# Designed miniproteins, single chains, continued (3): the designs that were tried, part 110

Each design is a single chain, and the fold is of that chain. pLDDT is the mean over its residues in the fold that is shown.

## One batch from the design tools (miniprotein)

Design m11819
Fold by ESMFold2-Fast:
Structure m11819 (fold): chain A 94 residues (1-94)
Amino acid sequence: SEELLKKIQELKKKLFELRDKLLNEEEAKYIRELLEKEGSAEKALKKAKEEKLPEEVLLILELMAKLQKIAEGDESAFPEAEEILEKLEKILEK
């Protein structure tokens, strides 16, 4: 669906903007390496939780995992992704 692809691209754009504002270069690099090593956002999120990484890192990985589910056809992940996005925006305001 073209509409679904547009919504995914909008969420992805917001994710990248929040990532760039909330994470420093070292944290962003660490997330990239973790995603590459683990092979999925869901596995990277699990590892990040085990390592007790900061809330903003965990929420960014969780949003990436929800976006992956949406890309795989699970549209029920849209409301979950929007909720995580709102939590990230609130952290930016602190």
Scores: mean pLDDT 82

Design m11820
Fold by ESMFold2-Fast:
Structure m11820 (fold): chain A 84 residues (1-84)
Amino acid sequence: MKEELLKEIQELDKELQAQADAYRAAVDDKEKSLEYKKDLAEKLERVIELYKKLHPNPSEEEKADIERMKATIEAFKKELKAKE
């Protein structure tokens, strides 16, 4: 339900903050950087899914936020594929 979706988004936000802190601590490690980007992309995809469920008729600002998250995911996926 809506409360469960909000709780999941809040938990994902906390995880994303923790991952960002871990990435900053390991910024010179390219392998850890790629692992962080993979994890971040997966979590951002989940955030977009939950956000669309909470806001089925998103405002223009909400649409812009979703598109920005999608662009970030796409950029990270391109970088991850280049390593394969």
Scores: mean pLDDT 74

Design m11821
Fold by ESMFold2-Fast:
Structure m11821 (fold): chain A 102 residues (1-102)
Amino acid sequence: MTPRELARKAAELVEKIADILIPKLESVNTPEAQRAVAAIRQLVDAVRKAVEDPSTPVENIVDLIEAAIEAIRRAAKRFGIVLTPEEQKLLDEAEELIEKIR
């Protein structure tokens, strides 16, 4: 698998976990949770745009994916959202794919 193919797969996993986490964060119904949702949405959108642009260096895609994973983990911890083993595995697999690109 090329570094760009690994980054694309990691991006897909990040989008999947964000789609699961965002409704849970929205249910917290605080301004702080809404800010966390906005930040995650912006990072996931930036990752998607970077992956779709063939001129974007893979290292920049990796940096965006790492930022998105960190934002997701911090939001889940801050708002007391327990990630299921399946959800945790999606984040772990994304991190493993990124490690292979380094």
Scores: mean pLDDT 86

Design m11822
Fold by ESMFold2-Fast:
Structure m11822 (fold): chain A 65 residues (1-65)
Amino acid sequence: SLLDQLLAAVDTMVAYMKSQKLSEEEREELLKDFVSTLRNLGVPESVINQVENYFREKWKEIEKS
């Protein structure tokens, strides 16, 4: 599904951000760019919200480790 592909893209993005030790500001900027691209491509807001929530959950898990 489109959602599954977008969540896989988030997993890749999070792994990259972690490996590069990006700041919170840099991570937020990349997420905003990604979300803007999805909106421009006509991805529904409900799907975008799921992508953003998944990103937040992934970082919360990393911060607890």
Scores: mean pLDDT 85

Design m11823
Fold by ESMFold2-Fast:
Structure m11823 (fold): chain A 95 residues (1-95)
Amino acid sequence: SPQDILERIKKLAKEIIELIKEYKKSNGDTDIQLKIDDKFGEMNDLLQELLRVATPEQRPLALHLQHLHQLAVYKLYVDRDYDSAIDLLQRMVEL
C-alpha cells in the first residue's frame, strides 16, 4: 500500500541519518559511504513506487518527498553539508 511504502521510506531516512552521523565521526569511512549510497538507492526505488501507486490526493506528498530526497543527496555529495542533509531527511521522517 502507499502507507506501507511511506513507512519504509521514513525508516530508510532514519537509517541514513544515523549512517551520516557515523560517517562524520569516522572522518569519511568508505564502507559507511557505500551503505549510505545503497540506502539512498533503495529510497529512490521506493519513491518511484510510491509515485506509481499514490492516489491523486497523495501525489503532492510523494513529489515533496522526492524533492527532499534529491536535495539531501545534493547536500551530502556535492556540498558535503552533512547537517543540512540530516535536516532534510528529518523532514521526510516528520511528514
Scores: mean pLDDT 90

Design m11824
Fold by ESMFold2-Fast:
Structure m11824 (fold): chain A 67 residues (1-67)
Amino acid sequence: ARARAEEVRRRALEDGFSPEVAERAGEITLLMEQGVSEEELRARIDSLEAFERGAWRLALDYVLRQR
């Protein structure tokens, strides 16, 4: 869990994403490993303010590409 979240965060930074997107990618990785579904994550993101939703959506799409 922690090792994978840290690796995803580092990889996002290396791929040129902002620190904000990288931190969100690590958080999403932890939530998914805790059993939170993609559908639940999308619902949570849609409840956020517009300026926050962009970073969270980029982070979610990034995490879903990391297998």
Scores: mean pLDDT 79

Design m11825
Fold by ESMFold2-Fast:
Structure m11825 (fold): chain A 92 residues (1-92)
Amino acid sequence: MNGSIAFIQNGAVELGEAGFKNLLKKGVVPSPRQLLEAALAFAKNGKTELAKELVRLAAQAGASPEDLLALAREMKKLGQTEVAELAEELAK
């Protein structure tokens, strides 16, 4: 998991996106924290819809309200308002 996130964070977003989607299709469930880290990395690279999908998966996998709110703050700094609003809603 860390490899795909690292590729996205270092600007190899297409490679990280393909690898991450492949893992999800194979039924590999990343930890909530890994899903949120991937969502932030994708959002930084303009992949808004994928970031939203990963935030929803993180919440379903048991991401804490505190982690979701922390992500929402980072998303607002990036101008990713839709992802931030989703994370705030899912924080309950």
Scores: mean pLDDT 74

Design m11826
Fold by ESMFold2-Fast:
Structure m11826 (fold): chain A 100 residues (1-100)
Amino acid sequence: SEKERQEKYNEISELESESLIAIKKGVSKEELEELIKKIEEAIEFLEEEIEEEREKLEEAKKNNDKEEERRYLSRIIALELILSTLKSYKEVLEEQLKKI
């Protein structure tokens, strides 16, 4: 549902903040492992959302609906940016985990 999607996006925003704090301050091995797992789950969710938005973008293009095309393109760009950020945080956290 839309409410469940919004709750998931709020969780991802909190996860970005928690990841940045963990990178800056350090956390325990167990906390790093849990955080990496949550990031992996968030990445999977975002990849699925991006695929759905891409399908909607293609339909908007077929219908010559320039307003909907811009809306879906904007959503895809925003989601890709979040995805890129989480992938970067995961890489840094995995390197921290190797040093413990």
Scores: mean pLDDT 88

Design m11827
Fold by ESMFold2-Fast:
Structure m11827 (fold): chain A 90 residues (1-90)
Amino acid sequence: MLMERAKELVREAEERIREIEREGRERGDPVAAAREILAINRELLEGLSRLAEEAGRLGQTSEELRELVVESALRALEVIREAEAAIAAA
């Protein structure tokens, strides 16, 4: 259950980002796209944080869930950094 919720959070964020990147190319506004991607990844980090807290409270923290949450959070942080750099360069 919690593992599937974590996977769904990541999947939904990735789908939203792909759509924003496509729309950004069509509009010719990469800075607006970067701001939207930044917001999506911040939402993902908040969602993963809340899910990790819930898993801890319920005693449902598996190694697989911890790895997924940590790896997904690190990827989100890297994308946030890249998006912030793109916005700053504009």
Scores: mean pLDDT 82

Design m11828
Fold by ESMFold2-Fast:
Structure m11828 (fold): chain A 110 residues (1-110)
Amino acid sequence: MTVAELIVLGFDPDNSSDYLTKEQVAAFIKRAGLPESLLDFVGEDGLVDTDGLIKLYEALLASHGRELSEEERKIIREEAAKNNGVITRETLLNIYRKIEELNAKRVAAE
């Protein structure tokens, strides 16, 4: 599963909440073949905080043989710090756009 697929889970049409739910995270973990222990980083209301979001991205990229870069970590922290630290669908979309833009620039430079 890709970073884009994690963003799509944040826009699940069956979920009327603006938050990334524990159910969406569990479904993602199952589909991506990631450890269930990642659910330990999901908040009480099913919200993913900044640390949990970083761990999800680290596990995602590791499953594809790649490490999360320091610049990508910075993007995640900066976007997650907006909106009073609450992770929303917009937060995930903004992280995705910025990481894609960063990586596209690196590919174009090579």
Scores: mean pLDDT 64

Design m11829
Fold by ESMFold2-Fast:
Structure m11829 (fold): chain A 86 residues (1-86)
Amino acid sequence: EERQKVIEWVKKRAEELGLSEEDIEEAVTLVENYDDPVVRFRLLAEGVDIVIENKDKKLEELLGDTSLEAQAEMVLRILEIRRKQR
């Protein structure tokens, strides 16, 4: 199942990025619930705000990609940026 492979990649990548246990769980939950329009809208809105504030070209590219892999990368990048702003 493609989604299961993406979720496993998300867990591994989040650990590599040094995200907290709470942030890893949030990343998995967001990827699992990305089919929810409210979850998707909130993530896209946060991503757009980050692109505007930080001029993050990689996140801008990910926002335009509808693949499950790009959605997972977008979630991880948003969480990584949140961590850096703490």
Scores: mean pLDDT 77

Design m11830
Fold by ESMFold2-Fast:
Structure m11830 (fold): chain A 94 residues (1-94)
Amino acid sequence: DIFEKLEKGTEEDILAGWNEFLNSYAGQRVPSYKELLEEVKKITELLLKHKDNLSEEDRRKLAFDLFSMGEFYKAMGMDEIAKVLFETGEELLK
């Protein structure tokens, strides 16, 4: 469970949960815009809650993953999802 790992808040669990999220779309039907937005909001909230448990290097790596994903969704017209991803990436770098 992605959310169980993110809620544990250890660096290893956060990175494992994030990687499971990235892989969740590789072979599955694309969720509805609403479902994807809700999932992204929950995941990003948990990342920010536990950001201090991540090394500066891992926070930078995650921020760039978030920026890359945000650009992808913005190109697809999913502006609200893109905004959440960009804002979360910027917050991880603070």
Scores: mean pLDDT 80

Design m11831
Fold by ESMFold2-Fast:
Structure m11831 (fold): chain A 75 residues (1-75)
Amino acid sequence: SKKELEEKFKKMLEILRKNGVSEEELKWIEDLWNSLNEEEFLEELQLHFALKVLEEAGRFEEAEALRKIAEQAKK
């Protein structure tokens, strides 16, 4: 239900905050949740964190390749 999705979303934001995600990034995630449907939101969120993980691991070429593939898939 929508209520269950809202509760899961709030819990996700709390977990991200506790794990050092900035308030600016959390606000961006909240804005995405309010502007996109659930499927589009989850796809954007997954891409964002996949890119972050790759970049933090120093895998910059793979991060750039993933970004380009995702951008092409939206066309």
Scores: mean pLDDT 79

Design m11832
Fold by ESMFold2-Fast:
Structure m11832 (fold): chain A 119 residues (1-119)
Amino acid sequence: SPAEELIAELDEFIANIDSLSREELIEKLEELSARFIAYLRARGAPAADVAELEALVEEILAAMRAGDIAALQRLTNRLMAALGALIARETDPETRAVLRKFAAAVVEATDKLAEDAAA
């Protein structure tokens, strides 16, 4: 299913995160984020919720490219709140699993970039 394929790719991203360069990590997260947003649209998620997630993801990717760790952490916290609200309202177990796995991928990417910046 599209959900199973996306979850598998998100799991692979998380498993390989320490092996990715900063540039590879950002590029892969951008690709996975585009697929995540497309998945939500295809499943009929509310347009306002999808627009909020897409805007937050675009700001997160911009902060990652800029090396602005303070902005990245703040934006990631906002994305986690938005994803958490969607998860609480979601009745489809597959979509809920996709939302949780995408949240995990963004957190792991943010933590990796913050750790690399602190070193």
Scores: mean pLDDT 90

Design m11833
Fold by ESMFold2-Fast:
Structure m11833 (fold): chain A 77 residues (1-77)
Amino acid sequence: MTSEEVAEAIFEKLKPKYPELKGLEVIAGGPDDKSFVARITVQKGTPPEKKAEIALEAQEIAKSLGKTVSGFVFEEE
C-alpha cells in the first residue's frame, strides 16, 4: 500500500466522524517507505482539541495499515 493509498484510507475513515475534515494529502515520503508526512486540512475555526483528535486518529489508522504518519493540521483558506 502506497502512502497516497493510506492517506486516502485515513480520509475515508475519518470524514464521517469529523465533518470539519476537508482534505488529507501526502506532502513528503519517509526514507524507508514506512512513513510519510501529511497535510490535514480542516474547516476554518476548528478548535485545537478537535485538530489534535483528528491528527491522533490519523496516526492510529496509519499504524493499523502498516505505516507511520506525521500529520500537520492546517485550516482551509
Scores: mean pLDDT 82

Design m11834
Fold by ESMFold2-Fast:
Structure m11834 (fold): chain A 92 residues (1-92)
Amino acid sequence: SELSAEEQKKFEELKAELQKRVDELEKLGGVKAPTISQLFDKLMTPEEQQAFIEEAEKVEAELKRRGASEEEKLKVGEELLEKIFERMRANA
């Protein structure tokens, strides 16, 4: 199911917050990149990038299998974004 308008807004706010934190990390680390994807290339190894992709795919499949609520999907998305942020910060 698609997120409600309120849930979509919260997700966009989370993305904006992550991007802001990433922009702050760029300024501190001297890395200049216009997108999160380019920051992956700069701040994460290919193995770490692949691990997060695999985790995201596994989590998506599990949520779909168990019929997870949109609230659970949003929470899991938030947790994944936080893990990505922590890894980028550790590698900066």
Scores: mean pLDDT 66

Design m11835
Fold by ESMFold2-Fast:
Structure m11835 (fold): chain A 59 residues (1-59)
Amino acid sequence: EKEKKINEILKKATEEVQKIAKEAGVDPRDTSNPKGKEAYEKVRELGEKALKEIDEIEK
């Protein structure tokens, strides 16, 4: 079912966001650190990829 696939994509994206934050050693929301800014950019790119995958499933 499409809804199950969408939920799996969102869950995977959330886990990757947490991994990025841990790997950077900072909160992605803390833009005072250069690593935080880099993590934020990676999070944005992950979000865009997840949305494209969802669009393909809904198509």
Scores: mean pLDDT 73

Design m11836
Fold by ESMFold2-Fast:
Structure m11836 (fold): chain A 89 residues (1-89)
Amino acid sequence: SEDEKEKLRYGEAFYKLLTENEEFREAVRKGSEEAGEELDEYLKQIEKTKEVDEEKALMLAYNALITLISRYPELRDFILEQLKKELEK
């Protein structure tokens, strides 16, 4: 479905931020050490899942993005701005 495709697209963009953007990870950790720890755990789970099911891994990345923004609203605008830049590449 289009909704599922959009979630996969956002999940892929977030996965790229997690794996290819060290400044993004550092900024999240500086904004909230707890958020940085959760982000590291999400990345570990996503990487493990990607070895077996890439689509499921990208859906986990999307869910991690939504959870992180929900739990850390102070980081939401920063995270969404970085995600938007990744999506526009």
Scores: mean pLDDT 85

Design m11837
Fold by ESMFold2-Fast:
Structure m11837 (fold): chain A 92 residues (1-92)
Amino acid sequence: AQALLDEAIANLQKAIEALRNGDVETAKEYAEKAHRALVAAGDALPDTPENHRLTVAAMMLITAGLVAADLGEYDEAISAFQGALDLAQRLK
């Protein structure tokens, strides 16, 4: 779980930086990688209500960020990815 959470965190940070630099396609690629890592991390984490709520919330925020990026709402996308990053860090 720890290595997968670290992977999700690193990819979310890269997605945020790519969006700040105007590279939407690179940001979407990193967000998708973060989502996959987070799903795998969730499957490996202990089965607790807290872990389930945090992983589901982080996954929902990554999805919202991807939708916002597709709509050209880059500030909303960055905010969503930052929220997902915070939740992923709290799972460590």
Scores: mean pLDDT 83

Design m11838
Fold by ESMFold2-Fast:
Order: sequence, then structure tokens, then C-alpha cells
Structure m11838 (fold): chain A 80 residues (1-80)
Amino acid sequence: SEEVKKKIREVVFEGTLELMRIMADATDEILRLRIEAKKKKASEEEKKELEKEIEKIAEEARERAKKIIEETDAKIAEIK
């Protein structure tokens, strides 16, 4: 039915907005860290620690995104 399709579109839209926020926040944090490292002329050791921190930020963003996808899929399943 059209009502079911509308509900699915709304759920997908909300999930997409949340995913965009997660990606924007992670990207902004990573860019800030890279800019700060460049400004202070970070050593090779400091750059190595920076890459670990960036990896952790990316990992946490992926975990958050996975939860949003799972929650969105669950909501869609309830509408079916």
C-alpha cells in the first residue's frame, strides 16, 4: 500500500540523515586532527599516534553507522 511505502521512505530518510551526521562529525574530527598535526610540525612518532587515533575515530563511526542501519532495517521489518 502507499501508506506502507510512505512509512518506509520516512524511516529510510531519518536513518540516512543520522548516517550523514555520523560521517560529517567523524570527517570534521579527523580533519581537525590532521590540521593540528601539520601546524605543530608533528614528528614521525606523533604522526603514527595520530593515524591510530584516526583509525579509532573511523572504527567508532562505522560501529555507530552499523547500529543505525540495523535499527533502520528493524523498523522497516516491523512495517512489512
Scores: mean pLDDT 88

Design m11839
Fold by ESMFold2-Fast:
Structure m11839 (fold): chain A 98 residues (1-98)
Amino acid sequence: SSAFEKALEDIKKAKTPEELKEAIKRALEELRKDPTAENLIQAALALEEHAEKSDDKEMIELALEAVQEILKLPLPSKEAGLTLIGSALRLIGILLDS
């Protein structure tokens, strides 16, 4: 959806924990309505992209919490599940390096 795409764009552009938290909230609301493998993977990639460019520990923690929330949704495929687990592990690695 256009609302979902906007939320992912806002995740990537977030400069503060407050901006990131609001963008994550909107992205998760849209994901719960349409939890396709493509949408789950796109959300995880947006969170990883933000975390890789961030030096803010709080924002990296918010990205990790968001991926953990996505993992609570019905997984449409094993491949989507493995991709999300990989995203969580990468975020943990980034957090440990911060």
Scores: mean pLDDT 86

Design m11840
Fold by ESMFold2-Fast:
Structure m11840 (fold): chain A 91 residues (1-91)
Amino acid sequence: VKELEEIIEKNKDKDTAEAYAARGEAYYKLGEIYYEQGKYEKAREYYEKAAEYYRKAAELAKTEEEKKEYLKKAIEAEINAGLALIKLGLE
């Protein structure tokens, strides 16, 4: 968790595709950790942040291949946020 928080902190003031992608990846991993702990509210929040940052990375991507990769990761994060929301409604 500390390493993921450090990645977010180091990249928070950088407006590049790579910096947004790094923050997205860190938030995605935080979402996974909290989901595994049964903390679905936290997991949803982090997955939503991951999707937001991956979409920003896609907007700044210099190649179509990078853009597609970031958009795919954003969609995966949105799906996982939805799964966390379903868990909250069931448990």
Scores: mean pLDDT 82

Design m11841
Fold by ESMFold2-Fast:
Structure m11841 (fold): chain A 89 residues (1-89)
Amino acid sequence: MKAELLREASELSREGARYLSKGDLEKATELLEKAAELLSKVPEMQGESEGLKKNAEILKKGPNVSQISGVSINSVGASVESELLERKL
């Protein structure tokens, strides 16, 4: 459940970053919103979820990608993977 959510969110974040690099802001926004929604269901990833949601809102307003701040979309995948591994006990 949690691991599947983190995995799916990571995939969506990577896909969103790929579309963002292509300049497809609409598709990138859609994928970032989906990733943020999945991460919002994981308490440990609330910060990442808020970050992605904020980036999606910025893109929705029609600005260019340079207005995205904070952690990069590509780093979200690494963050969710690290969080999943860190919880191994």
Scores: mean pLDDT 65

Design m11842
Fold by ESMFold2-Fast:
Structure m11842 (fold): chain A 68 residues (1-68)
Amino acid sequence: MIDEELVREYAEELREKFNLPESKLEELEERIREEAEALARAFGEEEVREGHLRVARLIVEIDLRAEK
């Protein structure tokens, strides 16, 4: 089970940090979720954990920095 509240919190933090419009919030949530699920699969874990979400947030932040 994914912590959807933590996903939203991280997406909102990135949205504010990069001064993105609210219309980007759903896209950021999806990107974080996809990266976290990919990390869990890569490590052979059955569930997405907080650690996977923290790393996923960093990956999305790096991508946003590269786009700017």
Scores: mean pLDDT 81

Design m11843
Fold by ESMFold2-Fast:
Structure m11843 (fold): chain A 68 residues (1-68)
Amino acid sequence: AREDMAKAAEHRAKSVEALRAGDGQQALEHARLAAEYFVRAAKELGVEDEGQRYADALIAEVEAAVRA
């Protein structure tokens, strides 16, 4: 969980940096990786459903930002 949370945070930060740089493709790829690691951590903590909702929301938010 701890290692997966750290990787999720790292990829989320990279997604934000890519959005700032105007690189929508990298932003979305990093958002998907962040979501994947977050779901892994949530499973280990027994809150997979909450983790999946957050992951889905994160991907949708980055997709919307890339289109804007």
Scores: mean pLDDT 79

Design m11844
Fold by ESMFold2-Fast:
Structure m11844 (fold): chain A 105 residues (1-105)
Amino acid sequence: MTIEEAERILGATTANNVVKLAKALAKDPDVTLTEENLTDAVDIVLGADSEGITFKTSNANEILFRAAEKGVPISKLIVIGRKKPQEVKDAALLLLVNTLKEEGV
């Protein structure tokens, strides 16, 4: 899967949310980028899109703030995201990892 294919699979809004989340993670010195944390990040962003939550800034606290505004706990976003098709999750993970590499992580 290429980055262009991943962006096409996700669509512009979801792809933009993935990029913003990746940049937020790259700026947070307290976040350890483990396989588990990256998988959870993918699930959170895909779950947020399903609930109509859009990330406006590359700020990690925005995910928590937007979920709270919608009354949706982060654990519920993870569950929703995990139910997405594998192709969509693979596309989101590829774009997330590529953006982290571009940010020097």
Scores: mean pLDDT 72

Design m11845
Fold by ESMFold2-Fast:
Structure m11845 (fold): chain A 88 residues (1-88)
Amino acid sequence: MTPLQRTADRLMDEMKRIADEIFSNPAASPEEKRQVARLLTVAGILKAGLDFEISLGRDDEAREMLENLEQVLAEVRELYERVKRRAA
């Protein structure tokens, strides 16, 4: 397993933890829960793409997929911050 794959695994684990917190939070709307589910699906596709590019020896393309994963995590974090602000 490459360093890029290890980093992607950590980002996926972080997204799943935040998503679980949003799904279990009664202040989160059905629309926000659907948005998180959509973002998790996109993240899964990007992670699969990263693993595929690594299997082809395309490190630059894998790095682009990792950067896109970091952007998806930022969106999940921002959504979680909004939910927490309303819950307070």
Scores: mean pLDDT 88

Design m11846
Fold by ESMFold2-Fast:
Structure m11846 (fold): chain A 85 residues (1-85)
Amino acid sequence: RGEELVERLREAIEAGDTEAAREAARELTLLIAELVEEGRTEEAQEADERAVEVMKEAIEAGKVDVALAAVRGVAEAQREWLARR
């Protein structure tokens, strides 16, 4: 569920929890990839846009460390997805 993962990411960022932000971003990125592969492009786009909004808010608030952790989670998910496919 995309909304739940976006909420988990937002909560992790608010808490400054770098590990939780990394894991939420990783799971969200894998879900988006799965939705795209299934042809559920609108749901994938909505989840991605929501995640981008959360990340923009974190950067604007100066929460750089937790934002970087989320970016690492995204990169980890992309590498995992490519290795499986």
Scores: mean pLDDT 81

Design m11847
Fold by ESMFold2-Fast:
Structure m11847 (fold): chain A 74 residues (1-74)
Amino acid sequence: SEEERERLRRIAKELRQEVRDWDKIEQEALELLSKQKNYEDLRQSLIDNMKSRRQRAQEYAAKLEEKAKEIEEQ
């Protein structure tokens, strides 16, 4: 239905926005950590966590968008 399609698209949009908000916060943390030599391991861990979170969120959002498209075509 139209309502179901709009709901799926809204959730996907919110998920993509959450990724952008988290990336901003984590980027600020990386800038602070880059000034401290003792935090290289923590900095790398944060980078790896950012990549993993972004990838999963983007994949999930894409699946929701694809499902919304399927409902539109039926």
Scores: mean pLDDT 78

Design m11848
Fold by ESMFold2-Fast:
Structure m11848 (fold): chain A 106 residues (1-106)
Amino acid sequence: MEEQTAADRARGDELAQRVLEAAEKYKDNPEKIAEFVADALAEASGSPLATGRLLDAARKIMEKMDVETIRRLGELAAERVPQYSEGVRTLADEAARKVEEKRKAA
């Protein structure tokens, strides 16, 4: 089972890296970023470890965006992956709140 856990972790890290690279390339296109996030979530489906790693990467991406872009990205990703819609929307809300708090602290 350690072998399986290591493989799931590596898969999640690979998917997270793809999403991070997409976010850098498509900074002004939340629709395209949402597409990459949705595709990666579909590939991670069935592995809580891989899904968790991917959602952590999505959170980090969203924390670098403005609140409106975060909400738009969350909505688009939730539409593309209905089975994760609640988790994706919660993630977007948390990221938007963190960005808003950081803005107020600056």
Scores: mean pLDDT 76

Design m11849
Fold by ESMFold2-Fast:
Structure m11849 (fold): chain A 89 residues (1-89)
Amino acid sequence: SEEEKLAEELKKAKSLEDPAVVEFIKEFQARFGQKADGKVDKNFKEAVKLWQATHGLPVTGKADAEVVKLLLPHLSDEEAERLAKILNS
């Protein structure tokens, strides 16, 4: 599936400049009605806050490892932690 394909590409990501990370951020921003610029900016933080509120989680605006794992269930705990570090750099 497209979701599985994106997850596999994200497992290999090393920075915010990776095309897979940019695409993930754009899709997530668009999904929550924000400007899809592919950057970890106010638009991404607002999308994360909306997602957290929808799922009854604390509204921090941070995509931590638990949030990443819920969004991308095909990632291992270590892969989710690595991606979370990239998204919160």
Scores: mean pLDDT 80

Design m11850
Fold by ESMFold2-Fast:
Structure m11850 (fold): chain A 77 residues (1-77)
Amino acid sequence: SMEKREEFQKLMDELRKKIEELMKKYNASVETKKKIREVFLEALDEITKNYDTMSLEEFKAFVEETLKKIEEILKES
């Protein structure tokens, strides 16, 4: 539905903002930003493939997991 699409888009916008805040917090290098971009693009691909079957709760969990992966990359850099 249109409503589900709007909710998913809002969560993706929130994810983008949180990623930018984390990159600023950790003063991410160009190389680290490239790795984060790859993770984000993989996440977008997975959401696109599973959109029709993914619940809002599953989507929220996936966003949180993606954010944790990004923070781990930043910590290891």
Scores: mean pLDDT 82

Design m11851
Fold by ESMFold2-Fast:
Parts: C-alpha cells; sequence; structure tokens
Structure m11851 (fold): chain A 120 residues (1-120)
C-alpha cells in the first residue's frame, strides 16, 4: 500500500513522534528517510550503540525521532510514493543546511555525522 504524504504524517503523529525538538513532523520524517538510507549501508547496525557527542545535543531529539520513524518506514506493508519521499529528504537537507549556516558547531556536527556513518 502506497501512503500519501498526509497519511504518512497522520501515522507519524499517531506514533507520538510529531512534537520532537519543536520541528515540524515532516522535517523529522525527512531526516528519518535520510538516516534510513544511510543506515541501510553505513549506520543501521550500530545506530543504537553510537555515542553521540555532547555537541550534537541540539540534534539528539532528531536522531531519536529518525530512528523511530525509520523503524516505522521499515514495517511490512509500509510504503510511500516517490514525491513524498523526495519532499521528506528535502526536509532533512534543509535542517542540515540550516545547522551548517546558523551554528559555529555546524562543521563539527557534519564531521561527526560523517565519522559515525564511516564507522558503521
Amino acid sequence: MVLSLPELIARVKAAGLAELSGEPVWVWVGLAIYMSDLGATKIGGTFGLLQIPESWAELLGGIEAAKGISELLGSPGFSIDEEASEKMVEGAVRLIARAIRDSGFAERYMKDFEALVAAA
């Protein structure tokens, strides 16, 4: 069954993931898809074992949300259309781009993220 973006958002809200870290649910869904894609090849087996640096505290809620939503997306019979998937990835990219622009720690966050991906 292919879920539309509104149906996916409703399902994420029903799972209690809508209000993590004050970001709109679709941004966390985008981050979850981005992390799920990376997790399949790099971090999936170690996601729950990663020691996230304290400098990542602002993104910690997002990482926890991404894990929960990735598990939801991986559920049997769960699928989304290509347009919904693309919009959610855009949400994750926008969050990362904002962190890069607006934070003196953005370079460290991206470097630590790449290191976690490489270590998995």
Scores: mean pLDDT 47

